Designed miniproteins, single chains, continued (5). Designs and how they scored, part 45

Each design is a single chain, and the fold is of that chain. pLDDT is the mean over its residues in the fold that is shown.

## One batch from the design tools (miniprotein)

Design m17539
Fold by ESMFold2-Fast:
Structure m17539 (fold): chain A 98 residues (1-98)
Amino acid sequence: AVTAVAVGVAVAPRRRVSPELDEFTVFGAAQIVASEAVEVTVTATGTVRHDGRTYVATSAPVVTRVGAGPATVTAEARVLTPRAPESAVVEGRLEVAT
C-alpha cells in the first residue's frame, strides 16, 4: 500500500485560564492519502519556552482507521505555564505513524 502524509501545525494565541496560569494550544492536522485502509496514530506536542524554563505537553495519541483516499486526522496539545509578562516562544510538532 502507498500512504502519503502532509502535516500542518498552528499555535493559538496565549489564553489566561486562571489568575496564575496561561494556556498555549498547539493544533496539528495530518492530511493522509492512502491506497487502502490503514490505521493512523497522530500525536501533537507543544513546547513553550518562558521565563528561563521549558514547558512541554504531549497529546494523548489519536488512533483512527482511515479508508482508501483522502482523510484528515487532528490532534491538539495544551501547554500550561505560569503567568509572566515576558514573551514566550512556542513550538508545535505533530508525529504521524501508520
Scores: mean pLDDT 80

Design m17540
Fold by ESMFold2-Fast:
Structure m17540 (fold): chain A 90 residues (1-90)
Amino acid sequence: GTPVSATVTSAATASQILSAPVPVTGTVTVNGTGQVLTITGTLTVQDDGTATLTGTSVSTGQSLTLTGTFSATEEGDTTVVSVTGTLTVS
């Protein structure tokens, strides 16, 4: 996969994100090229701090899967989630 950094937002709380898959929207930046993909998808996190983001690019319609580590911060009415890892695009 391609090394990437993603920033996505959810209406779910941080506790809800840890408990169940949640819908997210945001961007994925490809670390080597600086390419930015706007995405919608589903974030699933594991107890070990790993995350899987499965979704589609809004502009291209490409299916993508990002796997890596995450951190979540509640920002008012939304939770901002940062995911760093590798991207596979179909």
Scores: mean pLDDT 80

Design m17541
Fold by ESMFold2-Fast:
Structure m17541 (fold): chain A 85 residues (1-85)
Amino acid sequence: NELEQKILQLLKENLSRELPEETVNEIIKKAKELVEKFKKEGLSLKEVEDIIKKRIKELQNLGKFNEKDLLVLKLAYELLKEEYK
C-alpha cells in the first residue's frame, strides 16, 4: 500500500498519465531487486544516493524511452531511504 502510493506520487511528479498495473508491478519488482543488490554490496545510503543521482543524470537526456528505468531508480532510493530510518 505505501509502496504503491510512493509509485503513484513519483508518476504524478514525472508523468501526466497512469501506467498499466503490469508496468507498475514490474517497476516495483525491479526496484526491490536493486535494493537487495545495494544491500548485498554493503553500500551506505549516501553511496547509493550518489550512484542513483549519477544514473538518473545519465538517463535524463534519453527522455521517455527510459522512463521505467528512471522510476525504478527513484523508487529503489526511496525504499532504501525507508530501510535506513
Scores: mean pLDDT 71

Design m17542
Fold by ESMFold2-Fast:
Order: structure tokens, then C-alpha cells, then sequence
Structure m17542 (fold): chain A 68 residues (1-68)
């Protein structure tokens, strides 16, 4: 849900397309996040710089590191 809020904010800001948002959501849920997906999520963080965006990025990073 926090991740969803961050991705919605990025979509509204116009830095991510609906297609990219949907793909990142699937990758995070499956634990199969690529470096490309991480870069897109980092771009969302730079635009908003909110606590929710920071939490979402940290959660994605933790999941990727654990599943590797």
C-alpha cells in the first residue's frame, strides 16, 4: 500500500507511465525486481522526496537483496 501510494504519486507527476507502474508493482510482488525497475522507483523518490516514497524504495531494496 505504501509502495502503491509512491507509484501513484510518480504517475501523477508524469515521471512514470501507467505501463511502468504496473510492471514495477508486479516485480515487487513477485520479488523479481530488476535494476531498471529500481532506477524508475528512485526517479519517483527524487520528484516527491516524501517519507512514503522513501519507505517504498527501502522496502523494494530489502526484498531484492533478500531474494537474491
Amino acid sequence: SELDEALDAALKAGILSPEQVAEIRRAVESGDLTPGHRLLLAAANRVKASPLTQEALAEVDRRHAEIE
Scores: mean pLDDT 66

Design m17543
Fold by ESMFold2-Fast:
Structure m17543 (fold): chain A 65 residues (1-65)
Amino acid sequence: MVKSKDDYQNEIVKLLLENPEGLSVKEISEKLGVSQSHTRYILMEMEKEKIVEYDAATGKYKLVV
């Protein structure tokens, strides 16, 4: 498969732009067609990079900018 971590990060950003209220790990994994564990790993890296933020009250990730 041609998709790299950077390709998945770009798709996640696009999904969050279309869903400003946020998306759960499960919702993102289902839309990307990857496992929840792999999706969580990518989201943790994006959170470290200050691209996304986890909202514990809703259980959803949101775009920081």
Scores: mean pLDDT 79

Design m17544
Fold by ESMFold2-Fast:
Structure m17544 (fold): chain A 86 residues (1-86)
Amino acid sequence: MGKVAEQTEKEVSQRVGQMPPLTSVDPSASVEEQLYQVANLALQHPSSFLGTTLFRQASGVLAGLRTGEISEEEARRQVDALADTA
């Protein structure tokens, strides 16, 4: 569990660093892609506390989706809630 979460957070950080700064989440993108987009928006958030919280939550949902702890349907609900906050 801990290793997957740590690796996922590092992967998200590296991938977001290669992405252009986004202004919104693409609702037609895959759940995994939407989670990366939420992480991108989180790093741009004017509140460092909210930005850090959103980034960690997005990374956690992605880790859970990859390990099977979270279903794709549950991940979709979580990404929608995170996008509304971002």
Scores: mean pLDDT 76

Design m17545
Fold by ESMFold2-Fast:
Structure m17545 (fold): chain A 60 residues (1-60)
Amino acid sequence: GASFSSLDAGELMPVMELLGRRERITVGELVRETGLSRAAVSRAVAWLRANGMGDRILRS
């Protein structure tokens, strides 16, 4: 189960919404589609993988 931690919800929520709409997505596509920095996307991806929600994110 996911619990909130020190990750910014404004960075996490756009990434989660895209994962809900796409079967597979790369980190580069997440950066492009959300407009977030690579660092912000990398933080969100790391959090999602740690919480068992990273299955749709491809390693580039």
Scores: mean pLDDT 73

Design m17546
Fold by ESMFold2-Fast:
Structure m17546 (fold): chain A 86 residues (1-86)
Amino acid sequence: MEELREKLVEILVEKGLTPEHAQRIVDLIVEGIEKKDVELVERAATLAVTQGLSPEEALKIYRTAVEAIKEGLSVDEALERVIEAL
């Protein structure tokens, strides 16, 4: 769990986000998956775009996380799919 969160933070930082914004985005994704709350995932994707992630990559995060919620995946399985999509 922690290792997948850290890996996604590192990927977002490599794409030009600050560590603080990358961590906040990952926290919103995780909370959205845990709570089955699509609005939290949408907030994460919106924050990613405003902080410099491409709209195409932010859409990949959003679509992959929403699909994982629909499939009833664990947080770890959902994060692995988000990482693979980026």
Scores: mean pLDDT 85

Design m17547
Fold by ESMFold2-Fast:
Structure m17547 (fold): chain A 93 residues (1-93)
Amino acid sequence: MLELFRKAQAGDEEAEKKAAELVMEELLEFLKEAGVGEENLEIFRKALIKAQNNEPLSEEELKKIEEIFKSLSEEQKKELLERQKRLIAEAEA
């Protein structure tokens, strides 16, 4: 994983795409394990793609993401945040 992030930072488009896909899939897998339904997972996936492309999220998309996070327990929210921090740390190392 770390090697792919380093290659992406060096301008390797294939490595950048693979790194982004790995981060997205890990976050989606966590939400699936947490009991988030397929429809909400698709909305979250689209939101992540928009964020990667620096595209603004609509108010409706933001509300749906908030509803997804509200459906998670405090422990699940903490675990998601820790997984996100770990992936960012790996990318920056």
Scores: mean pLDDT 69

Design m17548
Fold by ESMFold2-Fast:
Structure m17548 (fold): chain A 100 residues (1-100)
Amino acid sequence: SVAELLREAFELAAEAALAAAEGRRDEMIKLAQEAVRLSEEVLADPRASLEQKIRALEVMISAYEIVIRVSPPGSPLREEAERKRREAEERLRELQAQAA
């Protein structure tokens, strides 16, 4: 279900943050990528409510911010995460305008 995908995405993002704090870089990257993938599944589901799509974008932004924070400046992974975070922030603004 959409609610279960969103909950799992949130939990994976939280686990990514913990992995980052513990210096588990490879696990952090895998968890963050999984959180993003599940969030994209929520965004692609026509049954997902506007509120659920907003929450999915917030999870995606959080996951990219974790990757950015622990990645060295100028690394390809950081540059990709910064670009994807900006794209997600733009999508979030569009959906928030619909909810207002």
Scores: mean pLDDT 88

Design m17549
Fold by ESMFold2-Fast:
Structure m17549 (fold): chain A 108 residues (1-108)
Amino acid sequence: GEIEEIKRELERIRREAQEILARTTDPVLQQAARLLIEVTDKLLELLDSNSPLSIEQVRKYVRELREILDELKELMKSPITRENILRAIGIILRLIGILEDLDLLKKK
C-alpha cells in the first residue's frame, strides 16, 4: 500500500544518510546527516501513530528529504570550500525547520 511505499522510501533515505555520516570527516556534513536521520525517524514514528498528517503532507516531506539527501551526496563529492560549507549550513537550517514543524504536530 501507499504507507508501506512511503516507509520503504524513508528507510532508504535513513540508510543513505547513515552511510554519509560514516564516510564524511566534515563536522558540518556529519551534523546535516544526523539531522536527516532524526527527521526520518520522526516521520516513521508519526506514520506508526494515529497521526494528523495526511498522506499528501507526508509525501511532500519525503520529497524534500530526497532533495536534501541528493544535495548532501553532491557535497560529499565536492571540495571543502566556504560556499559548500554555507550550502551544508543551509541544509541544517532546512532540517531544523522540518523538525520544529513535526514537533508542533506531536505536542499540539
Scores: mean pLDDT 83

Design m17550
Fold by ESMFold2-Fast:
Structure m17550 (fold): chain A 73 residues (1-73)
Amino acid sequence: LSPLIKKMKEILEELKKKYPNRTSVSIEEIEELARERGLSEEEIAGIITLIESVAPGETSVSISDIESLLKKL
């Protein structure tokens, strides 16, 4: 797995722990959590690019869509 995919999986697990009742998260929430975990701006940009591949032009993404993306990668 690429380093970005591993980091994305870690962020997804933290999102599920932080927001257990949510079915979707905002792109801004993903960016904020990634920064909290010490990811570089380059790594954050890479993760956002991956998310945009399943939610182009959206400000939020479903957790199930992120899980499906990570299973394919």
Scores: mean pLDDT 78

Design m17551
Fold by ESMFold2-Fast:
Structure m17551 (fold): chain A 85 residues (1-85)
Amino acid sequence: EEEWIEAMEEAHLAKVERFAREVLGLSDEDVERIVEIYREASKKNRETPDYEERLKIQKEADEEISKILGITVEEFNRLLKEFSR
């Protein structure tokens, strides 16, 4: 279970990191902060059995990340979706 979660987390974080550096041109410091927010959200999510509470944790993480990026959560999700194709 931990190995599976770790692999999924690493794959997702690698996409986010690559997108932030290559597409958005963010500094290493900003990229590291985004990764840290995702790691913290993933940790809280694992401790939360309720699906609605998990969605709330994810939404809060997305909002914090969008604030660092200077764009809305909707715009961030649109850009990330385009990049992941």
Scores: mean pLDDT 73

Design m17552
Fold by ESMFold2-Fast:
Structure m17552 (fold): chain A 115 residues (1-115)
Amino acid sequence: SEKQEELKKGAERFGGLLEGLEDLLKKFEEYAEKDKEKAQEETAAAAEIARAAAGGARLLSKYVPEMGEVAERLERLAEELEKLLDGKMEDQLEAIRRAVEEVARAYELAKEAVK
């Protein structure tokens, strides 16, 4: 069905976004904490991933009401990450970790909703 196809595509997209964000978090912890410019680049990338995930969650909220709440939190996280580009690395890292948690939540909700 249309619903099942959209949910499956959403799950695949969230899975890819989650992998990207987890790889970014690993890079941030390994490299960026020693380099403010790299920390800014990884924070900007995390903001873009959070924004993409928010759009996907918003689209699926018609099937999964909880996705609407996830979309709102991801939208706020994207805005927070953008404001943190010149912020402290500890704040950037914490916001990236929260983005991982919210994208992971979207991924699990999409997978559970497929059937």
Scores: mean pLDDT 86

Design m17553
Fold by ESMFold2-Fast:
Structure m17553 (fold): chain A 91 residues (1-91)
Amino acid sequence: SDDALAQKGVDAITQLGQDTIAAANAAIATEGPDAGRAVAAAGIAAMEQYAADFIATEGLSERGATLVQGQLNLEIARIEAAVAAAEAAAA
C-alpha cells in the first residue's frame, strides 16, 4: 500500500497551500493586490512542481498520484479564493 506515502504528499501540499495563502495575504497588505497575485502564482507553481517531483521520486501508484493531485487542485482553489477575498477587502 502506498497510502502512507500519498498521505505524506497530501500533508505537504496542504502545508504549502497554507504557507502560500499567508505569504500572498502579507504581500497584499504590504505591497498591494498585484504583489499578492505574484506570490500566489509563484506558490502554485512551486506546489505543482513539488507534487510532480513527489509522485515521480516516491513512485506513487495511479491511486496515490490521484490523491496528491486532488489535494493540489483543492489547495490551488483555496489560494485563488483567499486572494480574491483579500483583494475585495482591500478595495
Scores: mean pLDDT 88

Design m17554
Fold by ESMFold2-Fast:
Structure m17554 (fold): chain A 80 residues (1-80)
Amino acid sequence: MSAEEVADHLGYSADVIDEAGKSEKGKKAAELLRKAAELAGRASDEKATEALKTMEEIVSENGGEDGAVAGAEAAIEVLS
């Protein structure tokens, strides 16, 4: 997957969360996902794809807003 495709996916995920819940955890997840999207857009395709896979794994294991926060934080760590 390209860095641009990963950035688009992360940005879309942030928009969905921001629209749906507006909870404090949801707002934090959306903000972190937007940061991850910006970093992914500047990263290599390999790094961006690794970050997305890491996020998807954590979200699958944890679920919900807690999973979204943890996944986004992990994606930022991969991209940094």
Scores: mean pLDDT 80

Design m17555
Fold by ESMFold2-Fast:
Formats: sequence, structure tokens, C-alpha cells
Structure m17555 (fold): chain A 94 residues (1-94)
Amino acid sequence: SATREAQLLQLETIRWALESIRGRLPEELYERMLALIDEIIELIRNNAPEEEIRAKYRELIGVLEEVAALHADNPSLRAFLEDVIAALRAWIEA
């Protein structure tokens, strides 16, 4: 599916972007975000039910919101995280 290929490309891009800023993130939350991205990629590749995929997207968004709140003093990092959250929300609100 073209839609699933687009979701996979976006998730892989987000994963790469998070790896590029690893040293700026709390290690435990960084590892949780990457694990959730990898789980979502696997669910999409295995044609898991849409509700299961959406549930994992919501879980990832929750972790990203927690990280964004911890970085309120860093406007550029917060803006990046908020852009990622918005992109992920677009997939679950469609």
C-alpha cells in the first residue's frame, strides 16, 4: 500500500532524526521512543489491525510529549519534537 510505504518512510526518517540528537535526550526515554518506533514499523509490515497500530502511535506520542515537556528550556528541540508529534497525529486522526 502506498499509504503504508509513506508511514514506514516517515517512521524511519523520525528514527534517524532521533538518533542524530541522541546525546540531547534522556537515555531511558530515547530507548523507549526507538523501541516504540521499531514496534510500529513491525506492526505495519505484518499488516497488524489498524487499532493496534493506532494504540502504539498514541503511546509513542505520549513519550514524545513527556520528552518535549522536559525540554521546555530548549525551544529548537521542543519545536522539533512538536513537529514529530503533529506528523504522527496526522496518521491516527485520518
Scores: mean pLDDT 85

Design m17556
Fold by ESMFold2-Fast:
Structure m17556 (fold): chain A 65 residues (1-65)
Amino acid sequence: SLEEYLEKAEEYEKKAILAHIQGDEEAFSKYAKLAAEYYEKAAELAPEDQRDILLEKARKMYKAS
């Protein structure tokens, strides 16, 4: 569901942030890509007014990874 994809995206984004703080570049890249994938999946299920925001979050995570 949309809610499950958003929860997973947020979880992986938080893990990416923690890895970045710890200097773990491999974990950061891995979790940032996972967060981006779940934001993209959420965007596919999201109403039109939320889709652009979710796709922007995904793009940001891909650029960071």
Scores: mean pLDDT 84

Design m17557
Fold by ESMFold2-Fast:
Structure m17557 (fold): chain A 58 residues (1-58)
Amino acid sequence: SSHITTLVRNAITKYHLPLEHEDDLIDYVEGLVSSGLATDNNIEALVDMVADILATYG
């Protein structure tokens, strides 16, 4: 989804993550959408949270 790609790119920029993580983060978030864990109401917050975790622990 172009929306997921945009959210991921914004999170990469915000948390200063390596661009190499873009595809992995997109795949992970798409997995959350497919499993029903990500909804239109929480997807931005979930992307932000995952990026924050990667910046801290990855």
Scores: mean pLDDT 79

Design m17558
Fold by ESMFold2-Fast:
Structure m17558 (fold): chain A 86 residues (1-86)
Amino acid sequence: MEAEIERKAEAMKEQLIKLGVSEEVAERLAELYVEAERLVREDAENPENQEKVRELGIEMYELLLPEADEEAQEALRAAIEKGREK
């Protein structure tokens, strides 16, 4: 459901901002998260989608690295992992 994906992205953005990440960077990261969630939603069993989701996760880390401290990076990892678990 698109509302669920959007809500998760918004929650991630808020977490990042609270940890001191720039609002612009946090929003961009949330956008990438939406892309990953959409791929999983379309066909979670598709191995190509699985690979793309992993690549998007790494790209999020890369985008956040110059802006975030260690605590913000840990929160981002937790958010991505939580979304992936279910």
Scores: mean pLDDT 71

Design m17559
Fold by ESMFold2-Fast:
Structure m17559 (fold): chain A 89 residues (1-89)
Amino acid sequence: SASDILTNMLEKLLKEDDPKKRAAIAREGLQKLIEAGAPEEVLAQVSNMIQWLERGDGYSAAISGINAALLLKNEKAVQLARELGEKYG
């Protein structure tokens, strides 16, 4: 499901310290979300996350992740994205 894909992406991001690899993880996550038919508004938030990660702004990326998680009503993904913001803010 789109929720599982977002959760797995956020868990991988929390374990990755290399900014270049973080952007790659988010791009892979976006591709899987497109293939799973995720809502356009979720795809937009994950696209924003990729842009922020490519600019080295992990905190702003985490905010986009929280928004995507809220759109999917996935409380676990919300908590993971919040932890990402705390780690990189």
Scores: mean pLDDT 90

Design m17560
Fold by ESMFold2-Fast:
Structure m17560 (fold): chain A 100 residues (1-100)
Amino acid sequence: MSLEEKIDEVVDEILELLKRPMTMEDYEEIVELIKKKFNLSEEEARVALFYMLDAAAEARRKGLSDEKIREIMKAVLQEFLKNPKKMTEEKVEEIIKKLS
């Protein structure tokens, strides 16, 4: 499975879960999926999920389409994977502005 295919799979799983309120079990299952797919620590996987969920919430607040929300979440995950320790909320906002 390519890196892009792994990103698509993770983002699509999160979007499916976001059709309803996420349970703590759903949250933990996605954290484990992110850890396994990208060989991340649990802390890094939780931070990645947090930034993707934050980006999705902000994009929905701005009235963006489901297609745009998906592309924003993919871009956020791609940016996080380049350097997890340098990811910031400012970078999330820049991605949303660029893709809006």
Scores: mean pLDDT 86

Design m17561
Fold by ESMFold2-Fast:
Structure m17561 (fold): chain A 83 residues (1-83)
Amino acid sequence: SHEELARKALEDAERALKYAKELIEKKNATIGEGIGAVLRGIGAEFQALLGIEGDGKELARKAIEVAKEAVKAGLEALDVATG
């Protein structure tokens, strides 16, 4: 159960990171609410992962690391697209 949650969160974080990187590269893309929704989703999954102990803990830590990178990239993408 916890391992499946952590694995899903890792996959979602990796997809969010790819999305954010693509938007940073697309200098003419208007994203606004789109990237905001992605960042909120990652934040919610991040909070769910903080309490995972034992089984899935290592996978949860990886998901948290990727989620942090996704949030960082997403904030950069938001600035590039809206600035």
Scores: mean pLDDT 64

Design m17562
Fold by ESMFold2-Fast:
Structure m17562 (fold): chain A 70 residues (1-70)
Amino acid sequence: SNIQFSDRRIEVAFQLLVSNLPESVLAKLDLEAVARALEDYFRGRISAREASEISGVPESYFRGLRPLVE
């Protein structure tokens, strides 16, 4: 896989998302876009809204990750 994460917390968040979604939902997502959105969101480069727009994952998911961004 060409997906890389700068921080284990970002990798864990991505793995939990992928593991908890049905394969039919995962097939409709651009997982590389999801990974980029998670990386940029955790690094404070984009908002939860922007991460949602890039990834297709609900904004509430990214907002729920806020305690892990520290």
Scores: mean pLDDT 76

Design m17563
Fold by ESMFold2-Fast:
Structure m17563 (fold): chain A 104 residues (1-104)
Amino acid sequence: MDVEAIVREAADIVEEEKPSIETVELDEAVKEELVRLVRATRLEELTQLDALLAGLSALPVPSDDPEAQATLLGLRVVRAALELGLHPDVAERLGRTARELALA
């Protein structure tokens, strides 16, 4: 599965869940910008704060392990969503969903 497909599907799932927080309108323009920002986010730019915002106790070490790669993708999605101005709860849901899709 590629990053664009994972990010777009995560956005569709989060939109369908209709979190009770107002302004979760993940339209095509938002999805396109989210994909762009995720791709622009470097692994080396991720911090312990990104892990904490995603509900993790620690930042995983970059490795060939699929679970570590999926978790790091989820963190990149959270950061991209926050940079785009999405609510932290929406960003967390997007990152978690993207991680789960990457492991499928």
Scores: mean pLDDT 71

Design m17564
Fold by ESMFold2-Fast:
Structure m17564 (fold): chain A 100 residues (1-100)
Amino acid sequence: EVEELEKKLEEIEEYILKYKEAAIKAAEAGEKTHELALVLAMQALAALAAAEEEGDEALRARAEAVLAEVEPLLTEEERKLLEEAREAIKKLLEILKKKE
């Protein structure tokens, strides 16, 4: 139980670091649109996690809308990371609910 939670936290931290690295590389390459898309994706994922925790349907809808707008600006690998990050957040929240 605790070990599963720790593992999911590590997975989320890994996704955040990968997005941060991708954003830095995009900035170094002068890819301003790509850099902003990665930053918005990270912020939208954080908003999505908060919305799921609080049951805020309006915030969830706004986060999903932002993700839908930025996904076409991401690479295939970055889109895969986005989907994996969403699943990791969902699983983390389910573990937290189960402990309550």
Scores: mean pLDDT 73

Design m17565
Fold by ESMFold2-Fast:
Structure m17565 (fold): chain A 66 residues (1-66)
Amino acid sequence: KIEELRKKLERAKESLKKAIEEKNKVVLQAGLHELQELLKEAQRLGDEELSKEIEKMIKEIENLLK
């Protein structure tokens, strides 16, 4: 379960990095939603480190969308 979340997070990171480079606000919004869902799953599994990593990414994307 945690390994699957890690792989989803890595794929989301690559997608978001490309969206940042392209300034694609629609993809950034979709990625933010995906990160929020991944955060809920990480918290449900009790993975504190993964939850912190996802929260950091959410804040970075939120700052870009200001």
Scores: mean pLDDT 79

Design m17566
Fold by ESMFold2-Fast:
Structure m17566 (fold): chain A 67 residues (1-67)
Amino acid sequence: SMDERLGELLAEAHREAGEDERGERGAVAAMIYGQQGDGDKAREMAERAGGPRRGRLLGEAVREAGA
């Protein structure tokens, strides 16, 4: 389900935070937390964003949220 997928993305972002030098998982996690209204976690994850392919991951997250 979508909730399971979002849970996996968040868990992966937290687990790989120190290895996410590309900022891809951080960007996706920031978007998810922002949509859930958790501004503090959204900000924390956004600080890890900005790596290559960020735009693609954000686009995928938007598509999944809309589907």
Scores: mean pLDDT 60

Design m17567
Fold by ESMFold2-Fast:
Structure m17567 (fold): chain A 96 residues (1-96)
Amino acid sequence: GEEVRKVVEEGAAEIERLLRQHGDRLGPAVKAAYDALAEEFRKEMEEAVKSPDFYGKLEEASERIVAGAKEIDPQAAEDVRAATERLLKRVRDLLS
């Protein structure tokens, strides 16, 4: 529904904002890597919304972005993990 789309858009924006904040702190190479991770996550969200296994695809995309962030900076990964957990909970609550 429209409510699910809004929650996904808000969650993706929060994750993008957190990655941008950490990128700004860690320098231009990390910023570029985090911008690429945020773009890939956004594309995966667009595909997940079209899937009959929407929640499963959302979980997979969340695991991938956390793993990608962790390879670069474990502190950024903790913030991204918390944001993905909030997004997954909001989506789960709407689908219940």
Scores: mean pLDDT 83

Design m17568
Fold by ESMFold2-Fast:
Structure m17568 (fold): chain A 60 residues (1-60)
Amino acid sequence: SHMIFGGKAALPEGVTLTPEQRAEAEARIARANEYSEKAKKLMETKTPGEVGLELQKELA
């Protein structure tokens, strides 16, 4: 996979990590991608301010 112009968060190509570091990084990236997809969906029906409040509720 590769990142292009505001693409999904992903591990950069060529990064060598230990199995433990890789698992942790992938878990964090998966969570970030989930957050990003949710924000994008909310943006279809809500103002940017409302999207921010909804996302903060999920993080809090």
Scores: mean pLDDT 66

Design m17569
Fold by ESMFold2-Fast:
Structure m17569 (fold): chain A 67 residues (1-67)
Amino acid sequence: MDYEIGRELARAMTEAIKRGLMTHESAIRMLERAASVGNSRDFLKGALEAAKELGDEELAKYLEDRL
C-alpha cells in the first residue's frame, strides 16, 4: 500500500514540476511529510520508481540518497 501511494504521489508531483506548477524543493518537502506516515521505506521506494520512470533525475537522486 505505502509503495503504491509513494509511486502515485511522486508521479503527480513530477508532472506538476514539468508543467512549472511546483518546484523540486516543494515536492521533496511534501514527499518527506507523506513518508512519515506508515512504512516510509516502501513509500520512498515507490516514489523513486515513479521519478525514474518519468525522467526526473533530481527527484530520483534525492529519493535514492534517502533509501
Scores: mean pLDDT 78

Design m17570
Fold by ESMFold2-Fast:
Structure m17570 (fold): chain A 75 residues (1-75)
Amino acid sequence: VFEDEDVAQTVADIDATLEEALKSEDPNERVAKLVAAQILLSVASEGLDPETLAALRERYRKASEEVDKKIEELK
C-alpha cells in the first residue's frame, strides 16, 4: 500500500531508531526508542512486503534483547 519512496523512508526510520536504542546510554531513552521502533513496525506492517518486514522484526528482536540485558544489569 506504500509507494516505493515511502517504503524506503519507513525502513530507514525504523533502522535509525533501532540504532539509537542500541547506542543510548540512558535506560529510559533505550526503552523509548525501542517502543518507537515497535510502533513504526506495527504501522508499516500493512505496507511492507513480508521479506522486508521479517528482516526488520529480526533486527528489532535483537535490539530488544540487547536493551533488556543492559537494563537488567543496571537493576
Scores: mean pLDDT 74

Design m17571
Fold by ESMFold2-Fast:
Structure m17571 (fold): chain A 70 residues (1-70)
Amino acid sequence: SEAIEILRRLLEEGDYDGVYFAARAVLNGETEPEAIRVAARAGLDHPTPLGVTKEEAERLFKEAEEKLRA
């Protein structure tokens, strides 16, 4: 899935805030790859970094992957 590949790339690049925003979009029912990319970019435009940890990002990635595979 292109959407899963986007989330995996964010995780591999260490963009944990990006994983958070992208995963939230997926868990709220988003399936379109471009909309997921836009959601991830919201992390870059956010005035305050969230400070999402690697462990939290890995958990969110797994939940989003399961949602996209359902």
Scores: mean pLDDT 80

Design m17572
Fold by ESMFold2-Fast:
Structure m17572 (fold): chain A 81 residues (1-81)
Amino acid sequence: MEEKLKEIEELAKSNKPEDVQKLERTAMELSREAEKKGDAETLRRIAELVQKAADKLTNPQYAESLRRLAREIELRAERIE
C-alpha cells in the first residue's frame, strides 16, 4: 500500500500524458483495494494525492479528470465510515 502511494506522489510531479494515465490507473487500483478493506483513511489519502496532482497539471482536461477521480474516491471514503 505505502509503496503504491509513493508511486502516486512521484507520478504527480509529471505533466506527461503517459504519467497522468499511470497515476489514474494506480489510484483506481489502490482505491478499490482500500475500499475492499474498509480503509477510509487510505481512500482519503489517495484522494488528497490525486487532487494535488490535478492542481499541478497544466492541461485543463487532465486536471478536470483527476479532480473528478479525487471526488469519487472521497465519496467512497464517506460511504465506508
Scores: mean pLDDT 81

Design m17573
Fold by ESMFold2-Fast:
Structure m17573 (fold): chain A 64 residues (1-64)
Amino acid sequence: MRIEVEEPTPEELERVMEVSGMSREQVLALHEVLRRLAKRPLDTLDDRVAVGNELAAALERLAG
């Protein structure tokens, strides 16, 4: 499975900030995490679970 992560548009960035209550720096940090995770292997269910767990941990850290 291949995921292509494009840079967010200014409009998308503002929308994510408004919906999540995160700062611009936090949204950019989350985008960087997603970009790194998109390069991880997703060939097995275990790989996908590992990526999901890393994303969940990053979201918890950004939320406080």
Scores: mean pLDDT 70

